# Designs tried in a protein design run: designed miniproteins, single chains, continued (2). Part 56

Each design is a single chain, and the fold is of that chain. pLDDT is the mean over its residues in the fold that is shown.

## One batch from the design tools (miniprotein)

Design m6055
Fold by ESMFold2-Fast:
Structure m6055 (fold): chain A 118 residues (1-118)
Amino acid sequence: GASITESGGGTVKAGGSATLSAKVSGTDFSTGAVGWIRDNPKRGGLGVAGISADGKTVTYAEEVKGRATISVDKAASTAYLHLTDLEVSDTGLYTAFAYSDKLKGLIAGNGTQLTVVA
């Protein structure tokens, strides 16, 4: 079946960097958009970044503009979210989403926890 395998995250000091990855399997990745949401109990859900499968259309949340880069490796069916100059407020559960044309809907990963400490 269609799935997303997520990796990256962990505990990082403020001012550091982290790279999250999302590997899409069991569906066509080439026509779908991929993105991340962040859930934090204090701040709620935020759409952090999104990218089209061809890498040409990119959207970032205002909070991470200039600090985030989203990219796609189409051959590997993997998306990456690279975050730099991390802030404690970047802490949260980051869940990757991809559109599956085969399923006519969104698929989601299980999330990757990123914890940023002062």
Scores: mean pLDDT 82

Design m6056
Fold by ESMFold2-Fast:
Structure m6056 (fold): chain A 62 residues (1-62)
Amino acid sequence: SSQKQQQAQDLLDQAKSAQKTVDTRVQQLLDEGREQSAQQVRQAGQQTVDSLNQQAQQIQQS
């Protein structure tokens, strides 16, 4: 349905926005010389983005 397509698109847009936020924060931490913190933020961010993409996929297949 168009409603499910919109919900899936909203989640994909959220995933894209989350990725940009993570990338920006990771770069800031790297610029500060905080490599371990940058890796932790990257890992946590990947989990968030993957979760949003998985939710979008589930809605599209429902």
Scores: mean pLDDT 88

Design m6057
Fold by ESMFold2-Fast:
Parts: C-alpha cells; sequence; structure tokens
Structure m6057 (fold): chain A 65 residues (1-65)
C-alpha cells in the first residue's frame, strides 16, 4: 500500500532520518507514480539532503570510526 510507505516516510522525516524517509517516499511512488503527496515530499526532501559525497562520508565515519 503506497499510503503505508508514505506514512513511514513522514515518521522518519519527523525523526530527522531524511535518507530513510526519502527511500520510503520512493517506495510509495513505485507503487503509485501519481501519489502527489509522496512526490512533493520526496522533491522537497532531496533539496535538504547533504550532497552525496558528504552523506557517504558521514555514514562511513559512523561505520568505520
Amino acid sequence: DAEAYYRRGLELERQGRLREALEEYIRALKLDPNFMQAEMAAALLIGRLPDEEEAARLEREARVP
């Protein structure tokens, strides 16, 4: 159910887990490509993510201190 993935994304975004929230919004869109709410949420969230290299660096630091 696309709505369920969208709700998961909202909860993760509320917790500041932006990359995981984006992944859930994308899952919702794979089930329903016309799910406007998920599309808008994903688009806005992409603009707020750090660049790919910085995100990878932060994740690497957490995994391999």
Scores: mean pLDDT 71

Design m6058
Fold by ESMFold2-Fast:
Structure m6058 (fold): chain A 68 residues (1-68)
Amino acid sequence: SGKADLEALAAELSKDPRIKVELIGDSTLVITTTLSVEELIGLALRIIGDYPGLSVKVEGNTITVTAK
């Protein structure tokens, strides 16, 4: 269930060359960006809006997304 959401998210985000994604196991997606802090927070909020069942954590230039 959550794995499919993470795979869909990874596919969409990988279209942007400023964003690198790595799926770790079945439950964690690590998103590394060259975006500004404000743009990074905006991306995290967009992810929550599109996938309300996923949890996100922002640290530095990285967003960690976990499935339930």
Scores: mean pLDDT 82

Design m6059
Fold by ESMFold2-Fast:
Structure m6059 (fold): chain A 89 residues (1-89)
Amino acid sequence: SLKEALEKLYRVFTLDDSELARKLAEIVKEGLENGDFEKTFKKIDELIDEYAQRVYEELKAKGDEERGKRFAENVRKAMRDLIELYLSS
């Protein structure tokens, strides 16, 4: 279920002290509290896209655009695959 997938994501996001992980954990926590699970997944996607774009722009500014593209693609894919795994479980 959507709720069970979010509960599993919350456990994963709370294992990491990074700014991204903390923000993702807060989005999931709020979604579990208000019950708007579909909106919560959209917010996760939005935050991941914002993070990926920010890192891409930072690496591009340093002359490493190809690494920035690869990182952005990998982080989006990793999150999509993780969500799909938990929705399928």
Scores: mean pLDDT 85

Design m6060
Fold by ESMFold2-Fast:
Formats: C-alpha cells, structure tokens, sequence
Structure m6060 (fold): chain A 57 residues (1-57)
C-alpha cells in the first residue's frame, strides 16, 4: 500500500544517494507495485502485490 510504497521509495532514494543504481531501481519497482494498490476502493493489483508479509514468519 501507500505506506510500503513510501518506504520503498525512500530506500530507492537512499540507494541512489549511496551510488547503488541497481538497488534504487529494484526499490522503485517495489514501490511501484505497492502503489498499484494505492487508491483505496477495492482495487486489485496482483502484478507483484500478493505476499506483503513475506517475512511474517
């Protein structure tokens, strides 16, 4: 969701500032996927948003 997109966006910025263009790109993709579910209203975005709590074990 928006919160996750924000975090990934921030991480992308940090990676970019650190010179990690590759990491920045990966985080940007993650943020984009999280944003796909933005706009609350029953929107379904399964392009990459399925296991939000992948580390929830």
Amino acid sequence: GAEEAREYGRLAGEAARAGDAERARQYTVKASEAMASEGPGGQVSVLGFGTRDADAA
Scores: mean pLDDT 66

Design m6061
Fold by ESMFold2-Fast:
Structure m6061 (fold): chain A 66 residues (1-66)
Amino acid sequence: MRQVVATGLNATGATAVALIAIGDGGEATVSGGDLNTVVATGLSEEGAEAAAKAAESSGGTATISG
C-alpha cells in the first residue's frame, strides 16, 4: 500500500486529493487553512498516482512513499 503527502493545496485541491484517497479505499487527513496538507494512506499504486496528480494540478506538491 502507498502513502501520499500533498502540501500547498487550496480547499478545492485538498478536497480532490481526499476524495481520490477515500474512493481508492484509503484514508485522508486534511489540515491547514488557506494552504492545506493532505496525508493519504492505504492507497493502491494507481490511487496514489491519481492523488499526486490532483495535488500537482492544484499547484501543490506531492510525495508518494510505501
Scores: mean pLDDT 83

Design m6062
Fold by ESMFold2-Fast:
Structure m6062 (fold): chain A 61 residues (1-61)
Amino acid sequence: SVEEELEERLREAERLAEEGRLEEADQVFKSMVIRAQEAGVPQEKIDEYARRGREIMERAL
């Protein structure tokens, strides 16, 4: 499902951020937003993923 795809991408982005690969993590987050929009995911859910992504990036700083 799209939700499973987004959760997998979020996990990959978290791994990349933990490794200090912040540019790659950012690219994954951007790909998630594009994928979610293409799949018709509600904006509220997209915003939730964006918030979780920001938290991941903040922890990596």
Scores: mean pLDDT 84

Design m6063
Fold by ESMFold2-Fast:
Structure m6063 (fold): chain A 71 residues (1-71)
Amino acid sequence: SSVSSILRVMARTAREKGDDKLADQLDKLAQQADNGADPQQIIDQTQQLLTSQGRPDSAQSLKQSMQQQLS
């Protein structure tokens, strides 16, 4: 899905920056999206993850982008 594609790109970027924990969590969310998890649930979990990592602005921007894919 478009949502899982966005998450996989973010996971790749996180891994390139040495944030393997964040990358693994993003890959897990992408896998859940590909396996038929509710897209809104995935967006919410991604928002919470990025906020917990001290990236609330990134979380908000990503949430908006992912929400647009569902509209």
Scores: mean pLDDT 77

Design m6064
Fold by ESMFold2-Fast:
Structure m6064 (fold): chain A 58 residues (1-58)
Amino acid sequence: IAAVIAQVEAALALPDPAIAIAEAAAILAASFGVPLAAALAALKEKGAAGAKALIAAA
């Protein structure tokens, strides 16, 4: 779990916000089976905090 959080945080640190959100959402979908639409919504609303909440729920 900590390794996936680190990957999501690294993706969100990318200079292009659209690429950052897309990469972070793809990592969440691949690692936890979270629907891509739900991952994108959480990341757009709350960034890393949204990602952590989805991981906790998985």
Scores: mean pLDDT 73

Design m6065
Fold by ESMFold2-Fast:
Formats: C-alpha cells, sequence, structure tokens
Structure m6065 (fold): chain A 85 residues (1-85)
C-alpha cells in the first residue's frame, strides 16, 4: 500500500505536470477538447507510475476537472497566479 507521503508526492507531481500542460496549451492555442485529452493522458500515466487504484485515479480526474474549470474561467494557468521575486 502507498503511504500518505507517497500519495501527497503523487498529487504534487500531478499538479506540477498539469500546470505545465495547461501553460503549453495556452501558448500553442490548444482547444479545450485537446487540453482535456492531454490531461486525461497525464492522469493515466501518473496513476500507472504510482500504481494508484481506480478510486485514486478518479480523485486525480476530479482535481484536473476543477483546475481546467478554473483555467477556463480565469484564462491563466495555476503556475502564473504567483509571480516569484
Amino acid sequence: PLTPEQLRQARRDFLVELARVIQEAKEKGMSLEELRAKIDATVDELAEKYGLPPEHRELLRALADEIVAEFEKTGLPVVQLRPLP
């Protein structure tokens, strides 16, 4: 079984990859359909990498859907919400 630390690391890695995918989609002018397909592939790849059960895959998909909805609403990727000095 995965430890809580491993689950948190998987979620963190997912958020980093998701931010990168969204930024690339914005720069290349990808459609929302293309962006969602890319995100779904990323969820599946990370779930296989960490050996996540289907329930955790669904949690990652739900997280991705929430972030995509926020991106659609604001037009900005999460990584750009906080400028570094």
Scores: mean pLDDT 70

Design m6066
Fold by ESMFold2-Fast:
Structure m6066 (fold): chain A 58 residues (1-58)
Amino acid sequence: KEEAIEAASKYVSREQAEEAVRLLEEGKTGDEVVKKLVEMGESEERARKAVEAAVEAA
């Protein structure tokens, strides 16, 4: 969990990284998580990179 949050936090804020990892653990798809991060004010490109990093770290 911590490794996935740290990986995602390279691209988005720690709060957004924690939310992304939480949503992935709840079974949300990567696309759904990217949309949530964009709603929180992040760019689609950085949101996608954060999700990819979190998945790879898991």
Scores: mean pLDDT 80

Design m6067
Fold by ESMFold2-Fast:
Structure m6067 (fold): chain A 60 residues (1-60)
Amino acid sequence: GVGAEAARKAAEAGDATAAGAAGYDSFLHNGDVEGARRASEAAARGDAEEAARWAIQGSK
């Protein structure tokens, strides 16, 4: 989905906040609150790659 592409670009730029936001938006559209929580937690730790992974999984 669109959120997965945005999350990948954010992770490549090292932007953990943008990666987490993309994951949250993508998971809300898919109804997966748990995935959104995990993406947000990774973003809060500054782990853009982990935040993006949760966004990508939720967008399949």
Scores: mean pLDDT 71

Design m6068
Fold by ESMFold2-Fast:
Structure m6068 (fold): chain A 69 residues (1-69)
Amino acid sequence: EVAAAIPKLVEALGHEDEKVRFAAASALNQIGDPAAIEPLQAFVEQYKDNPAFAEAVAIAKGLIAHYQR
């Protein structure tokens, strides 16, 4: 199910491999499902204080803005 893949794709936004990050962001954008907003918001809240995930948090915020009306 697409919804079951969303948490894994959100986690992949924090991957050290740029290709993995872009693939995850592209997949989330292609899905275009508002169901991604809640996992993305949870990711931002969970990792906002973790410097290792700073780029992933920024990408997640961008995706949230894109999905929100």
Scores: mean pLDDT 74

Design m6069
Fold by ESMFold2-Fast:
Structure m6069 (fold): chain A 62 residues (1-62)
Amino acid sequence: SEFERRVAVRRVGVELRGLAVYEDLVIDKGESEEEAEKKAEEYKRELEKELEEEIRKEEEER
């Protein structure tokens, strides 16, 4: 369905944003891989919470 496709695209977007944060922390900020992974995972976790709330709202409008 259109809704399922949009959710899948948004999930890919979360992964890409997490990767961008990891890259910035390691390459530009010189953070350790372990600390960068931890921070990137925390950022992805927040984005996933936002996505779940958006999904809930869209489901309520059906």
Scores: mean pLDDT 78

Design m6070
Fold by ESMFold2-Fast:
Structure m6070 (fold): chain A 56 residues (1-56)
Amino acid sequence: SLSEELKKLEEERKKVTLEAAIGILKAALDLLKKLGGPEEEIQQVEKQIAELEERL
C-alpha cells in the first residue's frame, strides 16, 4: 500500500541521513588526528561515531 511505501521511504531516508552523518564525523575525526587535536576530543568523536553506528 501507499502508506507502507511511504514508511519504507522514511526509514530509508533516516538510514541514509545517519550514514551521511557518520561519514562526515569520520572525516572530521581523521582531520582532528592529522592536526594533532586533543586526545579527549578525539575520544569524544569516536564515541559519537560508535553510538550512531549502533543506531543503524
Scores: mean pLDDT 84

Design m6071
Fold by ESMFold2-Fast:
Formats: sequence, structure tokens, C-alpha cells
Structure m6071 (fold): chain A 58 residues (1-58)
Amino acid sequence: MKVEIELLELTADKAVFEASGDLEEALKKIREEAEEGGFEISEVKKEGDKVIVTLKKK
């Protein structure tokens, strides 16, 4: 199973990830990391075969 997650932007209040491959597994991992870091998923945008996930600080 190939999951690719790339950090595009990180600030104190926001993180943006690009995910490709197994999107279901990638989204699960991003959600788990968000919860541990005190972030929540604010936006999920599909761009072709990739997903851009925006996390915002709670």
C-alpha cells in the first residue's frame, strides 16, 4: 500500500498537506496527526489524483 503525504505549509495556526496514492489511508493518518497536534480538518479539496487537506488550530 503506497501512501504519499507532503507538507505544503505549516504555521502556528494552520497546516496544509498534499496526499496521493491511497487517499482513504492518507486522510486517516492526517486526521490522527491533527487530533494529536490540536488541529482539526478545515478543508478537503480534490485536485485530480491528489487531495489538498487544510488543518486549522482548534
Scores: mean pLDDT 79

Design m6073
Fold by ESMFold2-Fast:
Structure m6073 (fold): chain A 81 residues (1-81)
Amino acid sequence: SHISLEEAEELLKKQKEEFEKNLKEIAEKLTEEEIEELKAKLKELEEKLKELKEKGAHPVLIMTGEAQIEAAKKLIEEAKK
């Protein structure tokens, strides 16, 4: 079955809410090495998202990439506190 854009948005919203509830606990468990790895991964995710947008990839893939980048940024920001 084809997942609609609206269904994909709703799934991503639920995943985001669950992540935000656990964000502080997850961030507190990160080591300095894991934070640096996450920063490197964030750069890779940003480059991949740029490539997907340039290639005209499916909107669901673009939305998923944007959600992953937002989650990584929030986790790095929380870990810096």
Scores: mean pLDDT 79

Design m6074
Fold by ESMFold2-Fast:
Structure m6074 (fold): chain A 71 residues (1-71)
Amino acid sequence: MLAEARARLEAELAALPAETAHLPQELRDALLAAARAAIEAARAGASLEEVRRTLFEPLLALAPELNAAAA
């Protein structure tokens, strides 16, 4: 259900600052921006698949930097 998917994404977004506290501020801000874009897409009535793609495509683009920061 879209409302439950949105609520779950919002809960994950709220947890992201704690989960990403070990990352540089710039990478954390980029990750949060991607998550917020996904939430806005969900609020605009995008499908769950579109919302997940909106979230994960920016994260995949950031993956090498996130992996380097995590090392």
Scores: mean pLDDT 66

Design m6075
Fold by ESMFold2-Fast:
Structure m6075 (fold): chain A 55 residues (1-55)
Amino acid sequence: VEEKWREMIQTFLDQGVSPEELKRVLELIADSLGLSEEEKKKLLKMLEEVIKEKE
């Protein structure tokens, strides 16, 4: 569920994980789960949106 991914991203950022490190971790998790390229792009877009919101 996309909502759970967004909340997870926000939680990690709130706990002090850097955006750069979280992006790397998120890409590795997506690859290990076998997510499609489109699904990976959606996850990265969610990360960028959460970062923008936390500016």
Scores: mean pLDDT 76

Design m6076
Fold by ESMFold2-Fast:
Structure m6076 (fold): chain A 57 residues (1-57)
Amino acid sequence: GPRLEALEQARELVKEGFYYDALRVLIKAGLSTEQALAAVRLLSEGLTPEEVLKRLE
């Protein structure tokens, strides 16, 4: 779904160190600022997009 696709894109941006771009992608996909910040942190800690999505629900 759109949220999982955004998390997959954000993961690649986080791997490259583009944290602000990752936040913007997630917010555009409909995550709140708080959810987007949490997602970027979890992705930077090595969680998969699927694991991050499960923790945000």
Scores: mean pLDDT 86

Design m6077
Fold by ESMFold2-Fast:
Structure m6077 (fold): chain A 87 residues (1-87)
Amino acid sequence: MAVEKLEEAKKAVEEGDLEKAAEYAREAVEALRPQALAEAAAAGLSEEEAEALVAQRAKDTAEMVVEAAKAGKAEEALDATIESVKE
């Protein structure tokens, strides 16, 4: 589940392994891909548009985790992402 991957990312940040944290954050977005594609289709987006959105979100999430960790804000950023996923 995406929440489990985000929890693993949080643990990796606590251990100082930012590369693993970024990897788990990206895997969390990929785990939501089928749901995101179904939601995009329901909203009238094409499969190509939905795929591009998921890919961009995976990249942005990985970058956000790394930047937040550099600022000492990684736990706050990851907790916010987990809450967003629970919606």
Scores: mean pLDDT 74

Design m6078
Fold by ESMFold2-Fast:
Structure m6078 (fold): chain A 71 residues (1-71)
Amino acid sequence: MDEKLKKEADEYFDKGVQAFDAGNYEEAIRYFKKAMELYKKIKNPTSEDAARYAAAGVLLAAAEWELERAK
């Protein structure tokens, strides 16, 4: 079960990074929120899982900042 959660979380994280790099900050926010939700459900997270969770949080905040700057 955790392996499936990890794969889905990694996929959403990667999609979030791709959206962020493309300047699609609203889409990036949605993907990073989903990735963080999935990482939080992993019962035995690795150091890599924890690092990706933290990175998703930082990138989520950065994407929100970019949207506010565009107003």
Scores: mean pLDDT 84

Design m6079
Fold by ESMFold2-Fast:
Structure m6079 (fold): chain A 61 residues (1-61)
Amino acid sequence: MSKAGDTVREIRDALGLSQREFAELLGISQSTLSRIERNEIAPSDEVERKLVALYIELQEA
């Protein structure tokens, strides 16, 4: 799928992090991250900025 939650799962998988670890890195609850990854809710502007920064970093690695 080409939705934001799919991209978030790909970033987390590339980093080798659990949902709990990735949520802690983003400063959100694991429950909130699970909902974002399931495309149930949209990330906040702050979380989205962090995700974009991580995505760019992964493209350079």
Scores: mean pLDDT 78

Design m6080
Fold by ESMFold2-Fast:
Parts: C-alpha cells; structure tokens; sequence
Structure m6080 (fold): chain A 56 residues (1-56)
C-alpha cells in the first residue's frame, strides 16, 4: 500500500541521515585526534558516535 511505501521511505531516509551524521562525526573525531584536542572532547565525540550507531 501507499502508506507502507511511505513508511519504508521514511525509515530509509532516517537510516541514510544517521549514517551521514555518523560519517561526519567520525571525520570530526579523526581531525580532533590529529589536532590534539582535550581527551574529554575526544571521548564526547566517541560517545556521540556510539549513541547514533545504536539507533541504526
């Protein structure tokens, strides 16, 4: 049905958005580690990545 197609499209869009956000945060983590940001900032980024990955 159309409603099921819309739900599938919404779920796919949610997953793509989460994957994109995770990718951006992983790039930010790599940059933060390279630039020697405080360990607390690096750990916060790691926790955010883990939290988003749990939502996939």
Amino acid sequence: SLSELLKKREEERRKVTLEAAIGILKAALSFAEKEGLPESEIEALREQIEELEKRL
Scores: mean pLDDT 85

Design m6081
Fold by ESMFold2-Fast:
Structure m6081 (fold): chain A 61 residues (1-61)
Amino acid sequence: SAWERLEAALEEVEALVKEGRLDEAIARLRALVAQETDPELRAMLEQALAIVEAMKAAAEA
């Protein structure tokens, strides 16, 4: 299902974040947002993207 594919993609993003690969996590989330047609899932992905971008900004400060 679309949800199962999204869950797998989010697990990949979580692994990237745990490895400190924040730029790759951001790129993957941006791709997921661009491809998502469901507005509720898109909003959730945009929220996740904002969190990871904030984590990167804090790490670079």
Scores: mean pLDDT 83

Design m6082
Fold by ESMFold2-Fast:
Structure m6082 (fold): chain A 89 residues (1-89)
Amino acid sequence: MSEELWEEVDRALIIIGLSLVKRYAEKLPDKEKREQLIEEVDAAIDAVNAGDYDTAIEHLRRAKELAKDDPDIVSLIDKMIELAERMKK
């Protein structure tokens, strides 16, 4: 059915987006901020893989605060939050 297909697509898009945020984090000059952002992204990936979108959204919001100086990354995280909200039942 189409609902299952869209769920798989949205989940894949969230994982791709999180991978891009992690790539961005690896390039940050501030070690503490870099490590915190990677930790939040990894926790969000684990939550998505567990189907726990409420927990994923909490970690995405923390990642957004850590990346707030980059409007492109903030926009990407906002899109991931939107997709995760849509995945909630």
Scores: mean pLDDT 83

Design m6083
Fold by ESMFold2-Fast:
Structure m6083 (fold): chain A 62 residues (1-62)
Amino acid sequence: MEAELEREIAESLILMYAALGKLFKSQGDEEGVKEMIEKIRELGKRYPELKELAEELIEEIK
């Protein structure tokens, strides 16, 4: 049951990093976009149930 809370927190972090990645992309900050993509990818790797969400959001911002 703790695992569900950890997953919810990880999902919220993925969404936050995706929003920041979109912001950095709009500013032309390619390094900022790359950092956000790497953070999203690591969370998707750590939480396999979120991997599909992570990959979809990475495709949106790259």
Scores: mean pLDDT 82

Design m6084
Fold by ESMFold2-Fast:
Structure m6084 (fold): chain A 88 residues (1-88)
Amino acid sequence: MERPKDRIDFDILLEEAIEKAMKELGLSEPPPEETLVAVEPGIASLVTASNRLLKKGANPEEVFEETVEEVAKMIVKAYENNARVPTF
């Protein structure tokens, strides 16, 4: 009975956020799996909050864009932290 437009599509959200984060980092390829794993708990929390806003009558497009931006910021931070780890 809940309408699809009342929920964030997780797969589409993650794809959009990855592309946005890569543009901000100046990369032409996706981040490593370690970066994505590091942000999973935060993504779940943000999606839950965004879905609550949608159920309270927030604009679906605006909520989706804001959530993408926040997830992209989390990916950027995780990638920067991973880049500080020495590789051999």
Scores: mean pLDDT 73

Design m6085
Fold by ESMFold2-Fast:
Structure m6085 (fold): chain A 79 residues (1-79)
Amino acid sequence: SLEEKVEELEKQLEEAEKKLLEALRAGDYEAALEAAEEIIKIAEEIAKLDPSLKLKAERNIGTAELTIAVIKRHIEREA
């Protein structure tokens, strides 16, 4: 069912957010970038399956994109 697929994706989104936080705390910027990109992909899928969650998904995408930009800027400074 669509509800079961959305619930599974929301769980995957929460796991990706935890991976991002762990990677940032460890200073693992490559893992943090991968986790942020994973968040974007999962949120886009949720928005496609459930239009009522579109605004929430767009917010998650925007936050992840901002996080990617901040990490990339940090990597450029440390290079």
Scores: mean pLDDT 86

Design m6086
Fold by ESMFold2-Fast:
Structure m6086 (fold): chain A 78 residues (1-78)
Amino acid sequence: SEAEKEKKEKEAKERIEEEREHFEKAKKEVKEEGEKKVEEALKESKELGEKEQKKLETELESIEKLEEEGIKRIEEEA
């Protein structure tokens, strides 16, 4: 029982490390194998990033404006 517990813990730890290494290796292989395709995808991702950043900035401003309007309404009703 004790030996089986120790073996199980060791196997679990090694498996987690192997899975992480396998995932990282797979990412590298995808980049190396499809360099041109990845570069095109990265360009598209950058454009999405800029659009997402602008959208976030606009949404944050809208939230702030709504909050200020809400506070003013409460103050006016008081």
Scores: mean pLDDT 68

Design m6087
Fold by ESMFold2-Fast:
Structure m6087 (fold): chain A 76 residues (1-76)
Amino acid sequence: LTEEQKREVEEAMLRMQVAIAERTKDARALVEVGRRLAERGLLEEAREAAERAAEIARETGDEEALREAEELLREL
């Protein structure tokens, strides 16, 4: 794989992980994927993942995941 192809594969994997975490209501996984998206410069996608993580964390009562999602949103 070239540098460009490797980046495309990694971005596709992150987008797949967002979809899985949203489907499974896993707020912690969404925070982790959001941080990885931000590290890759995908700031809008990272923000969307963090916002969704905060919503799921409120629904499930996961106060730690909510705090982490809010911290990530502040960093973006």
Scores: mean pLDDT 83

Design m6088
Fold by ESMFold2-Fast:
Structure m6088 (fold): chain A 118 residues (1-118)
Amino acid sequence: MKEEAEKRLKEAEETLKKDPNNPQAYIDLARAYLELGEYDKAIEYAEKAVSIDPNNADAYLTLASAYLRKGEYEKAVEYADKAIKIDPNNKRAYQLKALAYEKMGKDEEAEKYFNKAI
């Protein structure tokens, strides 16, 4: 699976070399770095995606996931909320928000958002 992540990384890098303002390519790059455990790089490229397209829910989901994996739970909630504001039916955003609250020991809030994720 690391080999597949490295392949996706190369494909995204090639896309960006031809089109440096492609927000989807930055999201793909960020997701590949998440799979490789390179959370700071994932954040850097996801932030680049939101700088190009601030209404892209996928970029905010990627930021929320990266901050969750880094243990920055309050930031994970903040970026999940930004994704929910753009796409209120995004189950993944509610799931990330629920996981962040669970990690913060806020069990009632975690259960509330897990119920919205199903």
Scores: mean pLDDT 86

Design m6089
Fold by ESMFold2-Fast:
Structure m6089 (fold): chain A 85 residues (1-85)
Amino acid sequence: KLELAQKILDLTVKAIKLYRDNKNPDKEELKRIADEIFELASQLLPEDKVRKYREEAEKAIENGDFEKALNIILKITNDVFSKLS
């Protein structure tokens, strides 16, 4: 549980740093990071919730709305930490 949450946090920080360092980051790299976050989150959160966030984040990345994509990633990361007992 804790180990998965830590990996999700590390990936979330990596995504934030990509956008911080370049406001127009590589879409494929950000999508790969997001996909890994959602895959790990699916171990801890309901499938329907993870699927919904994944679809919204992928659309945001595709449209170049990186702030929206990062906000969705932050939401799922927060939901993961709220499930830690």
Scores: mean pLDDT 81

Design m6090
Fold by ESMFold2-Fast:
Structure m6090 (fold): chain A 68 residues (1-68)
Amino acid sequence: MEEIKKEIEEFLLKQPGVKSAKVVERESLGTKELVAEITPAGEVDVDKITEELRKKFPEYNVSVKLVP
């Protein structure tokens, strides 16, 4: 799991307008999901990033969240 988080973070850092990225694991009653917290350096297309993440990591439910 830790290796997957690093891969997602590294992928996000390569996206335009992303200043920093952190992936956190959220767990609810045995369901694991990943939340990608992105700090924008400018305009960030969250929908596009979410689509690319789903294509690259289809086995994981990755949500994108913008943080200041």
Scores: mean pLDDT 76

Design m6091
Fold by ESMFold2-Fast:
Structure m6091 (fold): chain A 85 residues (1-85)
Amino acid sequence: SHLERAKELIKKAEEYVRKGDSVKAAELLVEASMELLKAAEDKKLINRAIGLALRAMGLIEDGASPEEVRELIREMKRLLEELEA
């Protein structure tokens, strides 16, 4: 499922940020946000998924700090919980 794929991608991103590869973590978070977007059905959840995707793309473009990547992971996990409800 899209939610299962998002979970695996988020977990992979956590591994890469711990290894010091914040850019690769951000790339995985772009993929995770696209999977969350595919699972979202209402406007509020769709808008949140789009916002997360745009933030992840910005982290790749501008250079990502580990702190910014970890904050984005926390927000994606919150959206994931709402989509699983």
Scores: mean pLDDT 85

Design m6092
Fold by ESMFold2-Fast:
Structure m6092 (fold): chain A 103 residues (1-103)
Amino acid sequence: EASRYIMFGQGLFAEGKYEEALAEYKKAIELDPNNGRAYRNLGEAYFAQGKYEEAAKYYEKAIEINPNSWRAWENLADVYKKLGKDELAEEYRKKAEEAKKLR
């Protein structure tokens, strides 16, 4: 099931095996294309590799699936801060705070 691939990928990520973790998260998405958690985990793996533009794409997909994912909004803010887009990072930080209030 999709959740098993996500959990296995998270274990690989914790070991620094980012490419192997990406493969497991992609397998989760093959089984469940609307799994926002798998897209967020893909973004986190790309972010850990310094691939900030790829990370942004997957965080944006996670938000498209679940707009109330305050963690994905925070992750997107962190990406844009790394890219030197401080105003955009602040906007996404505010979106994360708005999403937290809906919990």
Scores: mean pLDDT 85

